# Designed miniproteins, single chains, continued (3): the designs that were tried, part 86

Each design is a single chain, and the fold is of that chain. pLDDT is the mean over its residues in the fold that is shown.

## One batch from the design tools (miniprotein)

Design m10973
Fold by ESMFold2-Fast:
Structure m10973 (fold): chain A 91 residues (1-91)
Amino acid sequence: MLAETRARLEEALAKLSPETQALIAEAIAASKAGDFDRAGALAERASRMLREERERGVISEEDYRLLTTYLEGIVAGASEEAVLATVARRL
């Protein structure tokens, strides 16, 4: 269910540092504004921070996969609902 996938995503996001959360939020905002070059650059930075937080044990391997799938979909210009549906099918 999309509601369950959204809850899982929100839980995973809440575990992240404020800096990583801000980068993800900015990447989403840039994508929604149609600035895909900026969205891609911010997503690359967020992806590096997600890897570091996974390595430090701040998030699980499952959280990491969920967050990276979400970020890649949003940066590719997919709607949030479409990305959540894709995440729900793969996880």
Scores: mean pLDDT 78

Design m10974
Fold by ESMFold2-Fast:
Structure m10974 (fold): chain A 76 residues (1-76)
Amino acid sequence: SMERQKKEAEVAAKLAKEGAYQAAKQELQDPELSKQVRESMQGYIKKGQELPFKDKVLAEAEKAQKEADAALAAAK
């Protein structure tokens, strides 16, 4: 029972992370929101502070989007 509950919690965490990733990708489509996210991340880095989980997810999404955009531009 306990092992089943742990596996269910892992699946739920994965789905939540994927949902956050999709939401972050939509936010990065807006130039103003993208700018605010970048400024927030740079602020944490400058202060030597660990990025909050949400900002880490947004940073991963931004990197993935930039790589996808670069690949698409290279293919054109």
Scores: mean pLDDT 59

Design m10975
Fold by ESMFold2-Fast:
Structure m10975 (fold): chain A 90 residues (1-90)
Amino acid sequence: MRREEAARLIEEAVELLEREMDPEYGERVRKAVQEALDEGRLGLAASIVGDAAIELKRAGRLSEEAKRLALEAAELVSPELARILRERLD
């Protein structure tokens, strides 16, 4: 697993997702992801990003670019998580 690459994609995904959320809510998601990354918990960080993407999709606010980055990050962390996320985002 390419941990540094996955962490970068997670950070890029959360930055895009934050722009699609209310600023206060986006900041809370960003903080949760950053705390998970700082603790070395890539699986948790990817799951938080995935859940945020699912919520934005339900709200009709998820961009295709944020969806792509979230899926790429999930695939680097866990192919199983990526499969579940792909199904839930389609």
Scores: mean pLDDT 80

Design m10976
Fold by ESMFold2-Fast:
Formats: structure tokens, sequence, C-alpha cells
Structure m10976 (fold): chain A 76 residues (1-76)
């Protein structure tokens, strides 16, 4: 579960990296690593990305972050 959680996070950040700065990606990664199971941290990450991504890309990132959170709950 932890490996699957980290792989989902990596895929989400890789997708977002096409649209946002490395500094913002680092901020989001640190937020998510604080508690990858947290719905509040997922929501906060999506709000940080919202101005930079179209609706379809934001939805794909959201789905990956939901997968991250689900796998993280199994790991803890």
Amino acid sequence: ALMESLLAMAEALRLASRYVSDELLDEIEKLLLTDPSSPANVAAALELLRPYLDEATLARVGALLERMAAHAREAY
C-alpha cells in the first residue's frame, strides 16, 4: 500500500509538472507527504493546482491523489 501510494503521488506530480513550477511541485509534495491519507491535504493540493490546470487535467490529478490517499489508509 505505501509503495502504491507513493507511485500514485509520483504520477500526479509528473502530470502537474507540465503546467506548474518546480517550487510549487515541491510545496505540494511536502504537503502530501505530511499525511498522504488526509482528504484536507488532497483538497489543499488541488486548490494550489487549480489556477494552472484545465478541468480535465485537474480531474485526472484529483483521481490520482484519491488513489494515493486510499493506498495510504491501507499502509497505516
Scores: mean pLDDT 84

Design m10977
Fold by ESMFold2-Fast:
Structure m10977 (fold): chain A 103 residues (1-103)
Amino acid sequence: STELLRKALREAGASDEAVDVALKLLPSDLSEEQIKEVAAHFHYVLSLTGSELEALLALVVGGRNYAELKKKYKSLEDIIDEAYKRGLLTEEQRKLLLDYLKS
C-alpha cells in the first residue's frame, strides 16, 4: 500500500518531498479505497491553496478543522501549534510539519 499511496499522491500533484512527508504523517496500512480518498482530498486542497503544506495539514487535522483554524490564524506555524494544542496532531506530526514549513 505504501507504493500505491506514493503513486496516488504524485498523480494528485504532490512533489517527491511532499510524498515523503505524507508517508510519515499517515498510517502505513491504508486500504486502496482510503488511499484514493486521501489523494482526492490532497488534490482538492492543493488546487484551492497552491500549498502542499496546507494540503498535508488538512489531510491530518481534517478539512473542517483546518478551515476553522485558517479563519483564526494568519501563519501556518500558528495553525500547526494550535492544531497540536487541540489534540489534532501528535508531537511527531507537529515536528514533521514544522520541519517541512522551515525547509
Scores: mean pLDDT 86

Design m10978
Fold by ESMFold2-Fast:
Structure m10978 (fold): chain A 87 residues (1-87)
Amino acid sequence: MSPVEKLLAELYHRTQEALDAGDVAGAVALVEETTARLIALLKPSPEERARLEALRDRMIAAIRARDVATLEAVLGEVARLTEEIEA
């Protein structure tokens, strides 16, 4: 498993635990911290970084809305984008 894949798997698992505990602020902080770590690892172009930040904002909105289906869909988009950046 790549460092990026591990980070995304940890984000998924820990965000689910935070939401199950009712810790919305903790879930939001996990998304923000993980996005910063992804940017540091991938060193994306300005355009790729803007795409990651837009996906971060969509994940945060889904967390605040308690919309697990949208959160899972956006996490899938993050996984695809990180694969594109590494390619």
Scores: mean pLDDT 85

Design m10979
Fold by ESMFold2-Fast:
Structure m10979 (fold): chain A 112 residues (1-112)
Amino acid sequence: MVKLDESGGGTFPEGGSVTLTGKITGPEVELVAWFRQKEGGLPELIASLGKETKYSPEVAGRVTISWDKEKKTVTLNMTNLKVEDTATYYIAALSKEGIFAFGQGVKVTVVA
């Protein structure tokens, strides 16, 4: 079973930066992605890391996703934060066997 543990949430100022980290425990994963869900909204894909790195147009240029093989952590760095970035952020991972797992997420609040 894949276990996903996110950290780095909190309250941040507009124009600031945040680093979110997800630790992956268990079988090797083929794809990892960061999603966010705003209050009353649908889950939105922010960034994915697989054969190619992909970013949502809404956050392109402000977001970087990276993988640390040694620590088995996926990191999402967001810069120039906007109040509209307020959401619950969570990782999703796809295992080699086609098993899909989601983390419980961390809340990010951006204040003007």
Scores: mean pLDDT 82

Design m10980
Fold by ESMFold2-Fast:
Structure m10980 (fold): chain A 104 residues (1-104)
Amino acid sequence: AIEQTVQEFRDLALLVRRSRAELEREAERLREVDPARAELLRGIAEGLVGIFVGVLRVELKRAGLPEADIRALADALRDALLSGDQARIDAVIARIGALLREAA
């Protein structure tokens, strides 16, 4: 069901946002003490966002969304996750839900 898929995206986005925020906090703490470890943690945080956006692209393609919409939503989700702004994340997921309902 579309509503279940939208809720799963919300739950995953919240998990990614929280995990990224924690990795970024640890990286900042280690910036001057262990720069190599700080860089690794930032790389993991960025990779986590990239993986989620990649999963989103695959799911939206399976749902039959136009490539232009997939690209716009993927870019918007990446920007929202990188901003750490929950309202922006919620807005992108709401737009994903609306387009999935239109495609059904």
Scores: mean pLDDT 85

Design m10981
Fold by ESMFold2-Fast:
Structure m10981 (fold): chain A 66 residues (1-66)
Amino acid sequence: SGVIADPIDRLLDQARLAIEKGNTLAVQKYIETLRRELEQARKFNDSEKAKKAEDAIKELDALLAE
């Protein structure tokens, strides 16, 4: 595929950095953005992007619970 940038990988990296900084509010905003990316991926039947977004949300939810 000719897709140049993956916004999901970028959002996940930024959210992980926010967790390291203890910025829970920023992490929640990144999760909300990832949920929007997931919805768009599902609308366009982009299974790979949808899986990446689901996995990223699951990881961040788990990290916030601990």
Scores: mean pLDDT 81

Design m10982
Fold by ESMFold2-Fast:
Structure m10982 (fold): chain A 94 residues (1-94)
Amino acid sequence: SMMEKEEIEKRKEEAEKRLLATGERFDALMDAHGYDARAIPDAVLRELAQELRDIGNQYIALGKILGDEAYIKIGQNLLGQAKQLEQILQEKKS
């Protein structure tokens, strides 16, 4: 339906804006901490991992709806980054 199309377009724009903002934030944090993710505070790493996972899942869902493999690949990459940050957090607890 037209409403479904408008909702999809809105979700695409939202996901793209969130990805850009999160990428800029991550780049700034990496620069501030000498490009060592382990030096980023745990609370901030946890927030970033959660945001990357949420955006990644949104991109995969959009890719499936649109039949667009590029969106699925972006989502998979973001989920991989989230898992890497979650692993760093687990190692810091040990």
Scores: mean pLDDT 87

Design m10983
Fold by ESMFold2-Fast:
Structure m10983 (fold): chain A 99 residues (1-99)
Amino acid sequence: MEATLEELLRVLEETKELVRNADTLSPAELRAKLRALYARGVDLVEASPLDEAVKSAVLKVLGDMYGRVLQALDAGDLEAAVKAVEEGKEEIRRIFEEA
């Protein structure tokens, strides 16, 4: 379980760095890279030996987080996009601590 959390937190940190550097990328490149990171996060959770209830909770947080990131980026609000990743990261840590 620690390995899954560590890898997932790494994906989220990569997502945060991508968002922080969004101004260096085209909108199409940014969205493609965000989709790839989201897909990697989903694959990590689904392949993990976690209980189905924990998987469902983490997948919901990932989906909600990436939706908020995309919405904030569409609005040009990079601070809101970074905050969405940080809040998602903290919620995922909480789920793993309670599991």
Scores: mean pLDDT 84

Design m10984
Fold by ESMFold2-Fast:
Structure m10984 (fold): chain A 67 residues (1-67)
Amino acid sequence: SRAKIDELRKKFEAAVKEKDLEKLREIYLQTVEEITRAVREKSDPSDIIELQKLAAETMRAIRELVG
């Protein structure tokens, strides 16, 4: 739902600021799990797209930290 997406986004922003690689990996896994749940529950397509964008941003941040 929207509240869960907002929570994940807030956690992502904090982890990026702290350069916390382990936390970013955790957020990535949680975001992928939430995408699976949202698809199963036939959630709003806009929410699914927002989660997919967050997953992509999280992977990019991980890649930047590992080089």
Scores: mean pLDDT 86

Design m10985
Fold by ESMFold2-Fast:
Structure m10985 (fold): chain A 105 residues (1-105)
Amino acid sequence: MKKELEELLKEMEEEAKRLEEEGREKDARVVRILAEVLRLLVEGNYEAAVELFREALERGDLDVGAVGSLLAAAELLGAEEVKKKFEELAAEIKGLTEALERYKK
């Protein structure tokens, strides 16, 4: 499983470069964030992975598909605590976003 995730990490880094070459900088940034979170998960640095995920969600750099990919990666690594924290952070950021939209209205 870890070897498969390390191979995926390399493919994601190549995809990010391809997206940058095509002028798709926003998509490239999302892929780079996913690659960095996956690298931290493979290294067992779960606290740093959760922190990077939180920062990316706060910036609006991650969409539903990206969140799903990270949850799947955490599950493959058997990192149930990290998966739960990712789910909690995604829910908290969603709640904050909805509150900010309501405040503007």
Scores: mean pLDDT 71

Design m10986
Fold by ESMFold2-Fast:
Structure m10986 (fold): chain A 93 residues (1-93)
Amino acid sequence: MKKEAIDKAIELLEKAREISRQAGNEEVAEMLDGAIEKLKYLKENNGSAETALDILRGLKKYIENIRDKYDPEAFDKVLELLDEAIKILESVL
């Protein structure tokens, strides 16, 4: 159950990364890559969904602080995918 939640979160982050790259937003894409790698590490090492939540909440806060630098439509889609990933992880706590 918790591993499936982390897998779903990773899938959503991978979609967000693709949207960011297509929009030319390499900074956000690199941050999403970092979060994906951390979540994969947690999955392989029996890490907690709570730790994954902390990573995604921190990422969302950072991305929101740089919003004005990027295409609003692509940026809003990335935040929506992050919110969905956060909700999935919260559902397994």
Scores: mean pLDDT 80

Design m10987
Fold by ESMFold2-Fast:
Order: C-alpha cells, then sequence, then structure tokens
Structure m10987 (fold): chain A 81 residues (1-81)
C-alpha cells in the first residue's frame, strides 16, 4: 500500500502559508500532477483555496506511485519550509 503522504505539520504549514507561497505551491503541484495524470492534465488549483490545495495534494499522493508521491512531497517541502 502507498504510505507516502503529507504530515500533519506539513498540512498545517499549507493552511497557514502566505499568498506568495500559495502561488508557488499551486505551480509546483500543477507541474507534478501533469507528470502523474498526463501531459494535458488540467490544473484544479487555479484560484483554489489553501484547503483545496491540501485536499488535491492528498488525492494526488493517493493516486501516485510511491516514487512519484515522494517526489511530490519533496517539491511541497521546498516551498513551505
Amino acid sequence: MKTITLSQEQIDKILNMTDEQKKKLEEAVDKALREILGEDAKSPFRGGSKEEIAAALHSALQNADEETARKLVEEVKKIIE
């Protein structure tokens, strides 16, 4: 079973991030989702709330392979740390 997911601390950071961090996270997640879902994957995050970004990240991690999920978590950490 896929065990790669965001920690509670990481989710809290996402929910409390700045608007600038939100924009960067939206761009990074959109790019990662294109790798997971395919080249023409539509961004579900454009204009989304911080809560919607957190939920979409959780969903993406559940649908990704372990290796891809790990890469996605690393990209998120770079933005919210």
Scores: mean pLDDT 69

Design m10988
Fold by ESMFold2-Fast:
Structure m10988 (fold): chain A 70 residues (1-70)
Amino acid sequence: VTEEDVARVIRSTLRDGVLDVPEAARRVSALTGVPEEEVARAILDGVYESGGRVDSDETLRTIARNVLAL
């Protein structure tokens, strides 16, 4: 599993720049084997680091890297 794979899954849950965090966490958990609760926390931490916006590939890659570091 790569950062690009995780970022692609998260991107697919975006609607008008808004993340479906529960859906993203569920799908990323299935892909990586990391528990959904830990994935959700890593996603939320990445979003807060970006000022609450998920509008760039760089932000999605940062979130993916945080998840893979778990």
Scores: mean pLDDT 76

Design m10989
Fold by ESMFold2-Fast:
Order: C-alpha cells, then structure tokens, then sequence
Structure m10989 (fold): chain A 67 residues (1-67)
C-alpha cells in the first residue's frame, strides 16, 4: 500500500541518516528527494503529507541522537 511504501522509505531515511551521520542540511536535502520519489510513484497527497511530517520528526530525532 501507499502507506507501507511511505513508512518503509521513512525508515530507510532514518537508518541511512544515522549510519552516515548526516548533517541537518544533508537530511533536509535527502528528505526532499524522498518526498519527490513518493510523488513520482503516484502516492496520494494525504500519504505524502504524512510522510513529510514523519521525515521532519526523523530529522529532529537523528539530530538529537548525533548531538
């Protein structure tokens, strides 16, 4: 489903950001790429908006984790 696909891409983003120790700026760029990928795959706007919020939360969570 669109929801499962979005969830999987957000989790992949979080893991990659932690593993590569991405900066907030790098995470913002990567997050925009993920959002564009979801749109290009025809994921509904409602699911894209939810994924955008989850990506913003992931950026803050990873930033806090990495100091």
Amino acid sequence: SDEELAEELVEKFRKAALEKKLSKEEMEIYGQIVVQELRDMGVSEEVVEKAEKELKEAVEEVTKELE
Scores: mean pLDDT 83

Design m10990
Fold by ESMFold2-Fast:
Structure m10990 (fold): chain A 86 residues (1-86)
Amino acid sequence: MEERIDLEVRIGLVLIQIGVNKIALPKVKDPELRKKAEEYIKKAEEHVSRAQAALDAGDYETARKHIEEAEKYVKEASKLIDEGIK
């Protein structure tokens, strides 16, 4: 159950970062950067939902692929938010 625990932890970390990004999003000064960050957050949320569904179905390969995409999108959203706050 090593793979499952690792994926559950990774999903949890992405969900925490999505939450932080959503709280920070209104502080982004540039409306265009804010919109782009919001789009990346939405893409991360979609991939988290797909990863959770795959994990519940026991499809760990599909779950891993979706969590990797969610990690990429949440990282890009965080970069845009960091740039837009200051």
Scores: mean pLDDT 85

Design m10991
Fold by ESMFold2-Fast:
Structure m10991 (fold): chain A 90 residues (1-90)
Amino acid sequence: MEEEKQRRLEKAREKANEFIERLLSGQPLLDVLKELGAKLVKSTYDPEKNVVTYEFELPEEGVRVTLKITIDPEKGRVVSAELVSVELLE
């Protein structure tokens, strides 16, 4: 039971890393979400740090993923991304 949960978390982490790589390569956010089968739940912007926190669900893995993305405010491009958490739904 726990082994299967850890496997789902690992798969979700792999997809989150692919999401980060695609965003850093300049792929549009909505296209990446669609290709990964992800559902955007929440986005929060921190203007002090120029960081957007995205929360999305991966229904296939039954998990919620939280990413922090640092944006260049002058150019509107992603300069770095960090995987914050991967959590089981329910």
Scores: mean pLDDT 77

Design m10992
Fold by ESMFold2-Fast:
Order: sequence, then structure tokens, then C-alpha cells
Structure m10992 (fold): chain A 82 residues (1-82)
Amino acid sequence: SDITQVSFSETAVLNLAEDTSAKGENVSGKEMTVTTLKDGKRETLKGKGDLTVEAVSPKRWRITYNIETDGKKYTYVIEEEV
């Protein structure tokens, strides 16, 4: 199974979580580290990315991470209950 961990500036993530509410927030040009575990292999991607947070319900948020490195684009989607 695929396990994805995204590392972002803690302050930036907290600020987005506090202010997002029912609006989408975009943060661009941040350096991101994404670690994915696939078929027993751990891969780490580092690059500049975009973070978008949107409310899918009053207590559930969808966080979309876009990262570009070496001319390749990767998208990860995480939903969480707040």
C-alpha cells in the first residue's frame, strides 16, 4: 500500500488551517518534502510546491499538494476531519 507523508512549514500549515474556513487558500513557491512508501521502497521528493486547502464540509477539509521537481509534477490529496 502507498503511504504518503508531506512535510511543509509548520507555521504556514497552521496559518492556513486557522484562516481557511469555507474558502480555498493557496500557498505557492514553498519548498516541500514528500515521502512516499511504495512496494517497500521509500522515495523522497524535494522541490517547490503549491498547497491548497478547501472545506468539503464544516468539519472536513481537503488538502491538495502539488510539487514540481526535475520537470515532473506530482499531486497528493489528503482529507482530514477538523
Scores: mean pLDDT 57

Design m10993
Fold by ESMFold2-Fast:
Structure m10993 (fold): chain A 86 residues (1-86)
Amino acid sequence: SELRREAEEAGARAAAVDPARSAEVARLTAQAVAASRQAEEYDKLAKEYYKKGDTEKAIEYGGLAAEELARARALLEQIRALLESA
């Protein structure tokens, strides 16, 4: 997804700009990537249940996907703050 790609790109930029911060950014990037991948998995499940007419499960997994996306965005914001503090 876009968020996963953005998080990985942010990690690469941190390594190029400031090696001292790169380990911290790498940890946050790994967490953001994991959250983004989990969001993609939940989104796929939501879409599958929606197609099957299981609206209850579609809503449940859609909500879980949204929570993981919010987590990934918050982590990416932390990464950006670290890069901007140079």
Scores: mean pLDDT 81

Design m10994
Fold by ESMFold2-Fast:
Structure m10994 (fold): chain A 83 residues (1-83)
Amino acid sequence: SLEEKIRKAIEATIETLKKYDPSLAERVREAVEKAKTPEEAFDAVSDILFEDLLDESMKENPDITEEQRKKALELRKKYREKR
């Protein structure tokens, strides 16, 4: 089922993150526990990972502004709301 695939993908993601970033893995785990549905869990995990990638990109590229970060997060939320 789709729900089973989502669950396994989330578990694999958390296991992988534990090796590279234990703090990020814990944030993902907590978000999954707070989610009421598998779809909410998937969205929460995706949001956390996207935000982490943006934060890492900003550290490596000084041309990326805080306004661009906020815009990317807003576009992500709007895309989800329009589904």
Scores: mean pLDDT 76

Design m10995
Fold by ESMFold2-Fast:
Structure m10995 (fold): chain A 72 residues (1-72)
Amino acid sequence: MAEELEAMPREEALELAKELIKNSSDAEANEIAGQFGQAVFRRLMAERAPASAAESEALAAEAVRAANELLK
């Protein structure tokens, strides 16, 4: 799932994740949000190519925020 979400544009990945969460249990919704966050993180890493651990941590924080917003 994370690989599939990474392969599509972020907007399409967000819509797919929302659709999956709509028909999922709380446990499944948390898993889907985690996989969406991983896909966002990998895309940010590919686009930004961070040079330091601090930059990578900032991108990880951004991905965590995206996953948390999906669970609203």
Scores: mean pLDDT 75

Design m10996
Fold by ESMFold2-Fast:
Structure m10996 (fold): chain A 83 residues (1-83)
Amino acid sequence: SSDLEHARRVVELAVKLSEDASMEEQARRLAAAYIAAETVVGEEAAEQLMREGVEELAKKKGLDEKEKEQLYEMALEYAREQR
């Protein structure tokens, strides 16, 4: 749907803008994108898009499994703080 494509682009933009940022800033931007996506496509689809964003950042920055998990957990924590 148009809404899903819009939500995906919001997450993709957060990933692109965060490539050279610290892990904390990456997590904060992913959290903001997740919240925006959730209001449009619902929680399930937004969570999937955030996981895809974390995977893309991990691939581009060479993050190991532990760092990837840390980024995802940090983004979820920031998203909870915004609710």
Scores: mean pLDDT 82

Design m10997
Fold by ESMFold2-Fast:
Structure m10997 (fold): chain A 73 residues (1-73)
Amino acid sequence: DVVEHAVRAIELVYREASKLPTPAAAVDAFRRGALAVAEHYGLDVQAINDAMDAAGDDLERGKEAAIEVVRKQ
């Protein structure tokens, strides 16, 4: 199940990004990792990027937005 694996991978990326010392570093690392997951699983990279961009500097909202896009595919 591509969707299930991609969601789990994004959750792991979020966990690792959350360990970084600043919110800005965490958001940057999460966005890069989530886009890499999208590319790996052949998902809509542009849609995931746009959703995370709309969430801005809110790491938790960025994770929610990325997962929502994945679940719609």
Scores: mean pLDDT 85

Design m10998
Fold by ESMFold2-Fast:
Structure m10998 (fold): chain A 56 residues (1-56)
Amino acid sequence: SELWRRASDLLAEAGNLRGQGLELRRNGDFDKSDALFSEADRLEREADRLTEEALS
């Protein structure tokens, strides 16, 4: 379904942001890292909502 595809895309983007956040943490850029992890969390919550909707 379209909802499943959208959820998959959001999870892929969240994964990319987490990877970038880990690199920033390794370089000591904690503020930017925290911002990326917060955005990744937001995308994952949105993906969870879309997955729940797709299964309704």
Scores: mean pLDDT 87

Design m10999
Fold by ESMFold2-Fast:
Structure m10999 (fold): chain A 69 residues (1-69)
Amino acid sequence: SEVQRLVAVADLVRHTGLSREQAEALVDRALADPSITKEELVAELLALGLSEERAELAADMLLGLRAST
């Protein structure tokens, strides 16, 4: 659902401070690739400048979205 995607993007921006474009790319990647691991998401989020704590939280949010969608 586009609405669910938009809500997830908005939540990710709010909790991480990432740009809308960065959040959209991460949400789309997590939804499109069922093989992506928490470790890979954390590494990507750290590369975008998040702290370890924020990266882990954001990765868990993305994996939770994938599990529910």
Scores: mean pLDDT 80

Design m11000
Fold by ESMFold2-Fast:
Order: structure tokens, then sequence, then C-alpha cells
Structure m11000 (fold): chain A 67 residues (1-67)
């Protein structure tokens, strides 16, 4: 699960530092909503994309990884 999460975050273009923070949040048992908000902010800041669309996509990916 952690390895699959790291792979998706790398493909999304997050920095190693941001990926490590996401893994920490996941290990601490933070909600999918909190983790998705963090990832979506980083992606939208980097690429200037629509936040709501990115957040929805990230949340869907996180749920898929947890299967």
Amino acid sequence: MIEKLKEYLKNAGLSEEDINEVIKMYKEGRSIEEIADFIAKKITEKYGMDYDKVRAAVKALLKEIEK
C-alpha cells in the first residue's frame, strides 16, 4: 500500500519532501479528506489546475490505493 501510494504521488509530480509528508499523514491515520486536501493544494500550486477537480481525482486515487 505505501509503495503504491508513493508511486502515484511521484506520477502526480509531488516533491520527495511532500511525498514523505503524505506518507506520514497516512501512517498517523489522518482522514482521506485531510490527505486529499494536502495533495490537491500541492498539485494546484505547482500546475495552476482547478483545485476542486484535482481534489476529487486525488480522493478517488486514495480510495483505489486502499483496496
Scores: mean pLDDT 77

Design m11001
Fold by ESMFold2-Fast:
Structure m11001 (fold): chain A 65 residues (1-65)
Amino acid sequence: MPPVLSPGEVAERAARLYREDPELARRGREAALVDSSTPEDAAAALGIELAERGLSPEEAREIAE
């Protein structure tokens, strides 16, 4: 079964990554912004941005939905 990740789940994972490794997460966001051809890339970039603003991964999930 292909993993069906919702935008909220992608944003939550990205926000979590930012909390664990902010530099790696920022690199991922830059890559997503350059190559953002999918809703998943947009959700990941949003999750990192929200984490930079101090939101929790759970809050990022709710916002990205």
Scores: mean pLDDT 71

Design m11002
Fold by ESMFold2-Fast:
Structure m11002 (fold): chain A 83 residues (1-83)
Amino acid sequence: SMLSPEERENLRRLSEAYRNRDPEGFAELLGISKETAKKFLEVLDSLPPAEQGEILLKLARAVSESKEKARKTVKEFLEKYEK
């Protein structure tokens, strides 16, 4: 696999939370507020499937490093795609 076991498991969990449109699950996994998670899901839903996959992969890698890295990655994503 191209991903570490930790990255693969985090990608699975993020993909599951996204599939279920679960802002609470996203908030817990990424260490962000439920409000930020809801906003993130709304923006992600507006993107093409290929971009959704790339963002989820980037988040899986970030959270495998640390929750601080994951929070920064979410913030950068929202700053890029909110407009």
Scores: mean pLDDT 84

Design m11003
Fold by ESMFold2-Fast:
Structure m11003 (fold): chain A 120 residues (1-120)
Amino acid sequence: SLEEIKKEMEKIAEETIKKLRELKEKKASLDEIEEVVLEGLAEIFKLFEEALKIEKDIEKATEFMLHVIQLIKKIAEEAYKLTGNEEFYDIAESAINKIILLAENEFPEAVPALEAEKEK
């Protein structure tokens, strides 16, 4: 269900943030931190694609897509707080643009709300 996918995405985001904090404590490289961020975002994106196959209601899909954008931003913000590297905001923008690109094909009416959430 959409709710089960949402919970799994939230779990992935929490586990990604936990790994980022552990890497920072171990003084891991920026490359290692970037790899963990990219892996977490890739897992979220796979679940997002699965969600779009099952949810056809525009209102529910829009709410779900807004939540996905918020999770992507949360991961990037944590990576930025730990590293001071603004590149993580560029990584988040790239990931959000992929969400919006898929939304343009399936739920074009949702795109203005997603663009507004991206800019927060």
Scores: mean pLDDT 88

Design m11004
Fold by ESMFold2-Fast:
Structure m11004 (fold): chain A 115 residues (1-115)
Amino acid sequence: SNGKIYIHLNDEEKEKILKEFIKELHEKYPNLDILVAGEDFDINSVLRLIYALVELAPNAKILIRINETEENKKLEEEFIKEVGPPDFVVEIESENQDEELDKLHAELLEKLAEK
């Protein structure tokens, strides 16, 4: 992996929080390739999901999209072109996106515990 970070959110404060979180993760996982793009979600749920994914597979390429837009789709195409196909793809298109994120996080914690 190339340590490539792509972030596009419709909320500047959430984007700032996410960028700071990923910079801290890069201290431990400098080769982390990750894209996070989306709208209308709880930032803490996304942070927990990212942490679990990185702990499960620290060299994996991660793509997370929530409520996809045309802008997000173009960003995904650029990310895949730069780093290659993602190992983990998380897609959520739901008014209950926070519940879906919490469910995915719980599933990842179960997989991590099995190792």
Scores: mean pLDDT 74

Design m11005
Fold by ESMFold2-Fast:
Structure m11005 (fold): chain A 91 residues (1-91)
Amino acid sequence: DVLALVRRGIEELRELKDTPRIKAQKVHFAATPELIEEFKEALKEANIEVTGELVETLDPSKVPTKEEKLAEAKELQEKRKKEEELKKLLK
């Protein structure tokens, strides 16, 4: 669902905008040129402004399936869970 991906991107950018430590002018994410244009329109409609430049292009030959994305997310979550335990020890 393209709209769901765009909405998530807007929420993440909104969080970054409110974060004083994040002052990046460039934003990179995997998207087609058409999706980038839709993203800009969605930002306008949501009344959110971004000063970063969108320069990513999705490789159609390397697009993962839904199942592959879920497996990758699970592995990332498990890795981060282990890092959180280390951070608790390090404070």
Scores: mean pLDDT 57

Design m11006
Fold by ESMFold2-Fast:
Structure m11006 (fold): chain A 77 residues (1-77)
Amino acid sequence: MTKVARVMEVAQELSKEKDPSKWTVRGLAERAGLSVGTFNRLFTQYTGVSTRTWLEALKIKKEKGREAALEFIKKKE
């Protein structure tokens, strides 16, 4: 499995987590077996958004729904 595939797998798994306090950049990197720097570079390169922006969008999706999360991402791009 490529490092990018592992990054995306961990992100998808965490998106199903009910507790947003578990949604941290460090926690994602540790789950992927990567440094925070490597995780952030691969995530941004593949998704076009920063890991932090994605985590904030995920929290917004939980509270206000998918449309609000998508609008937040567009504003940050």
Scores: mean pLDDT 72

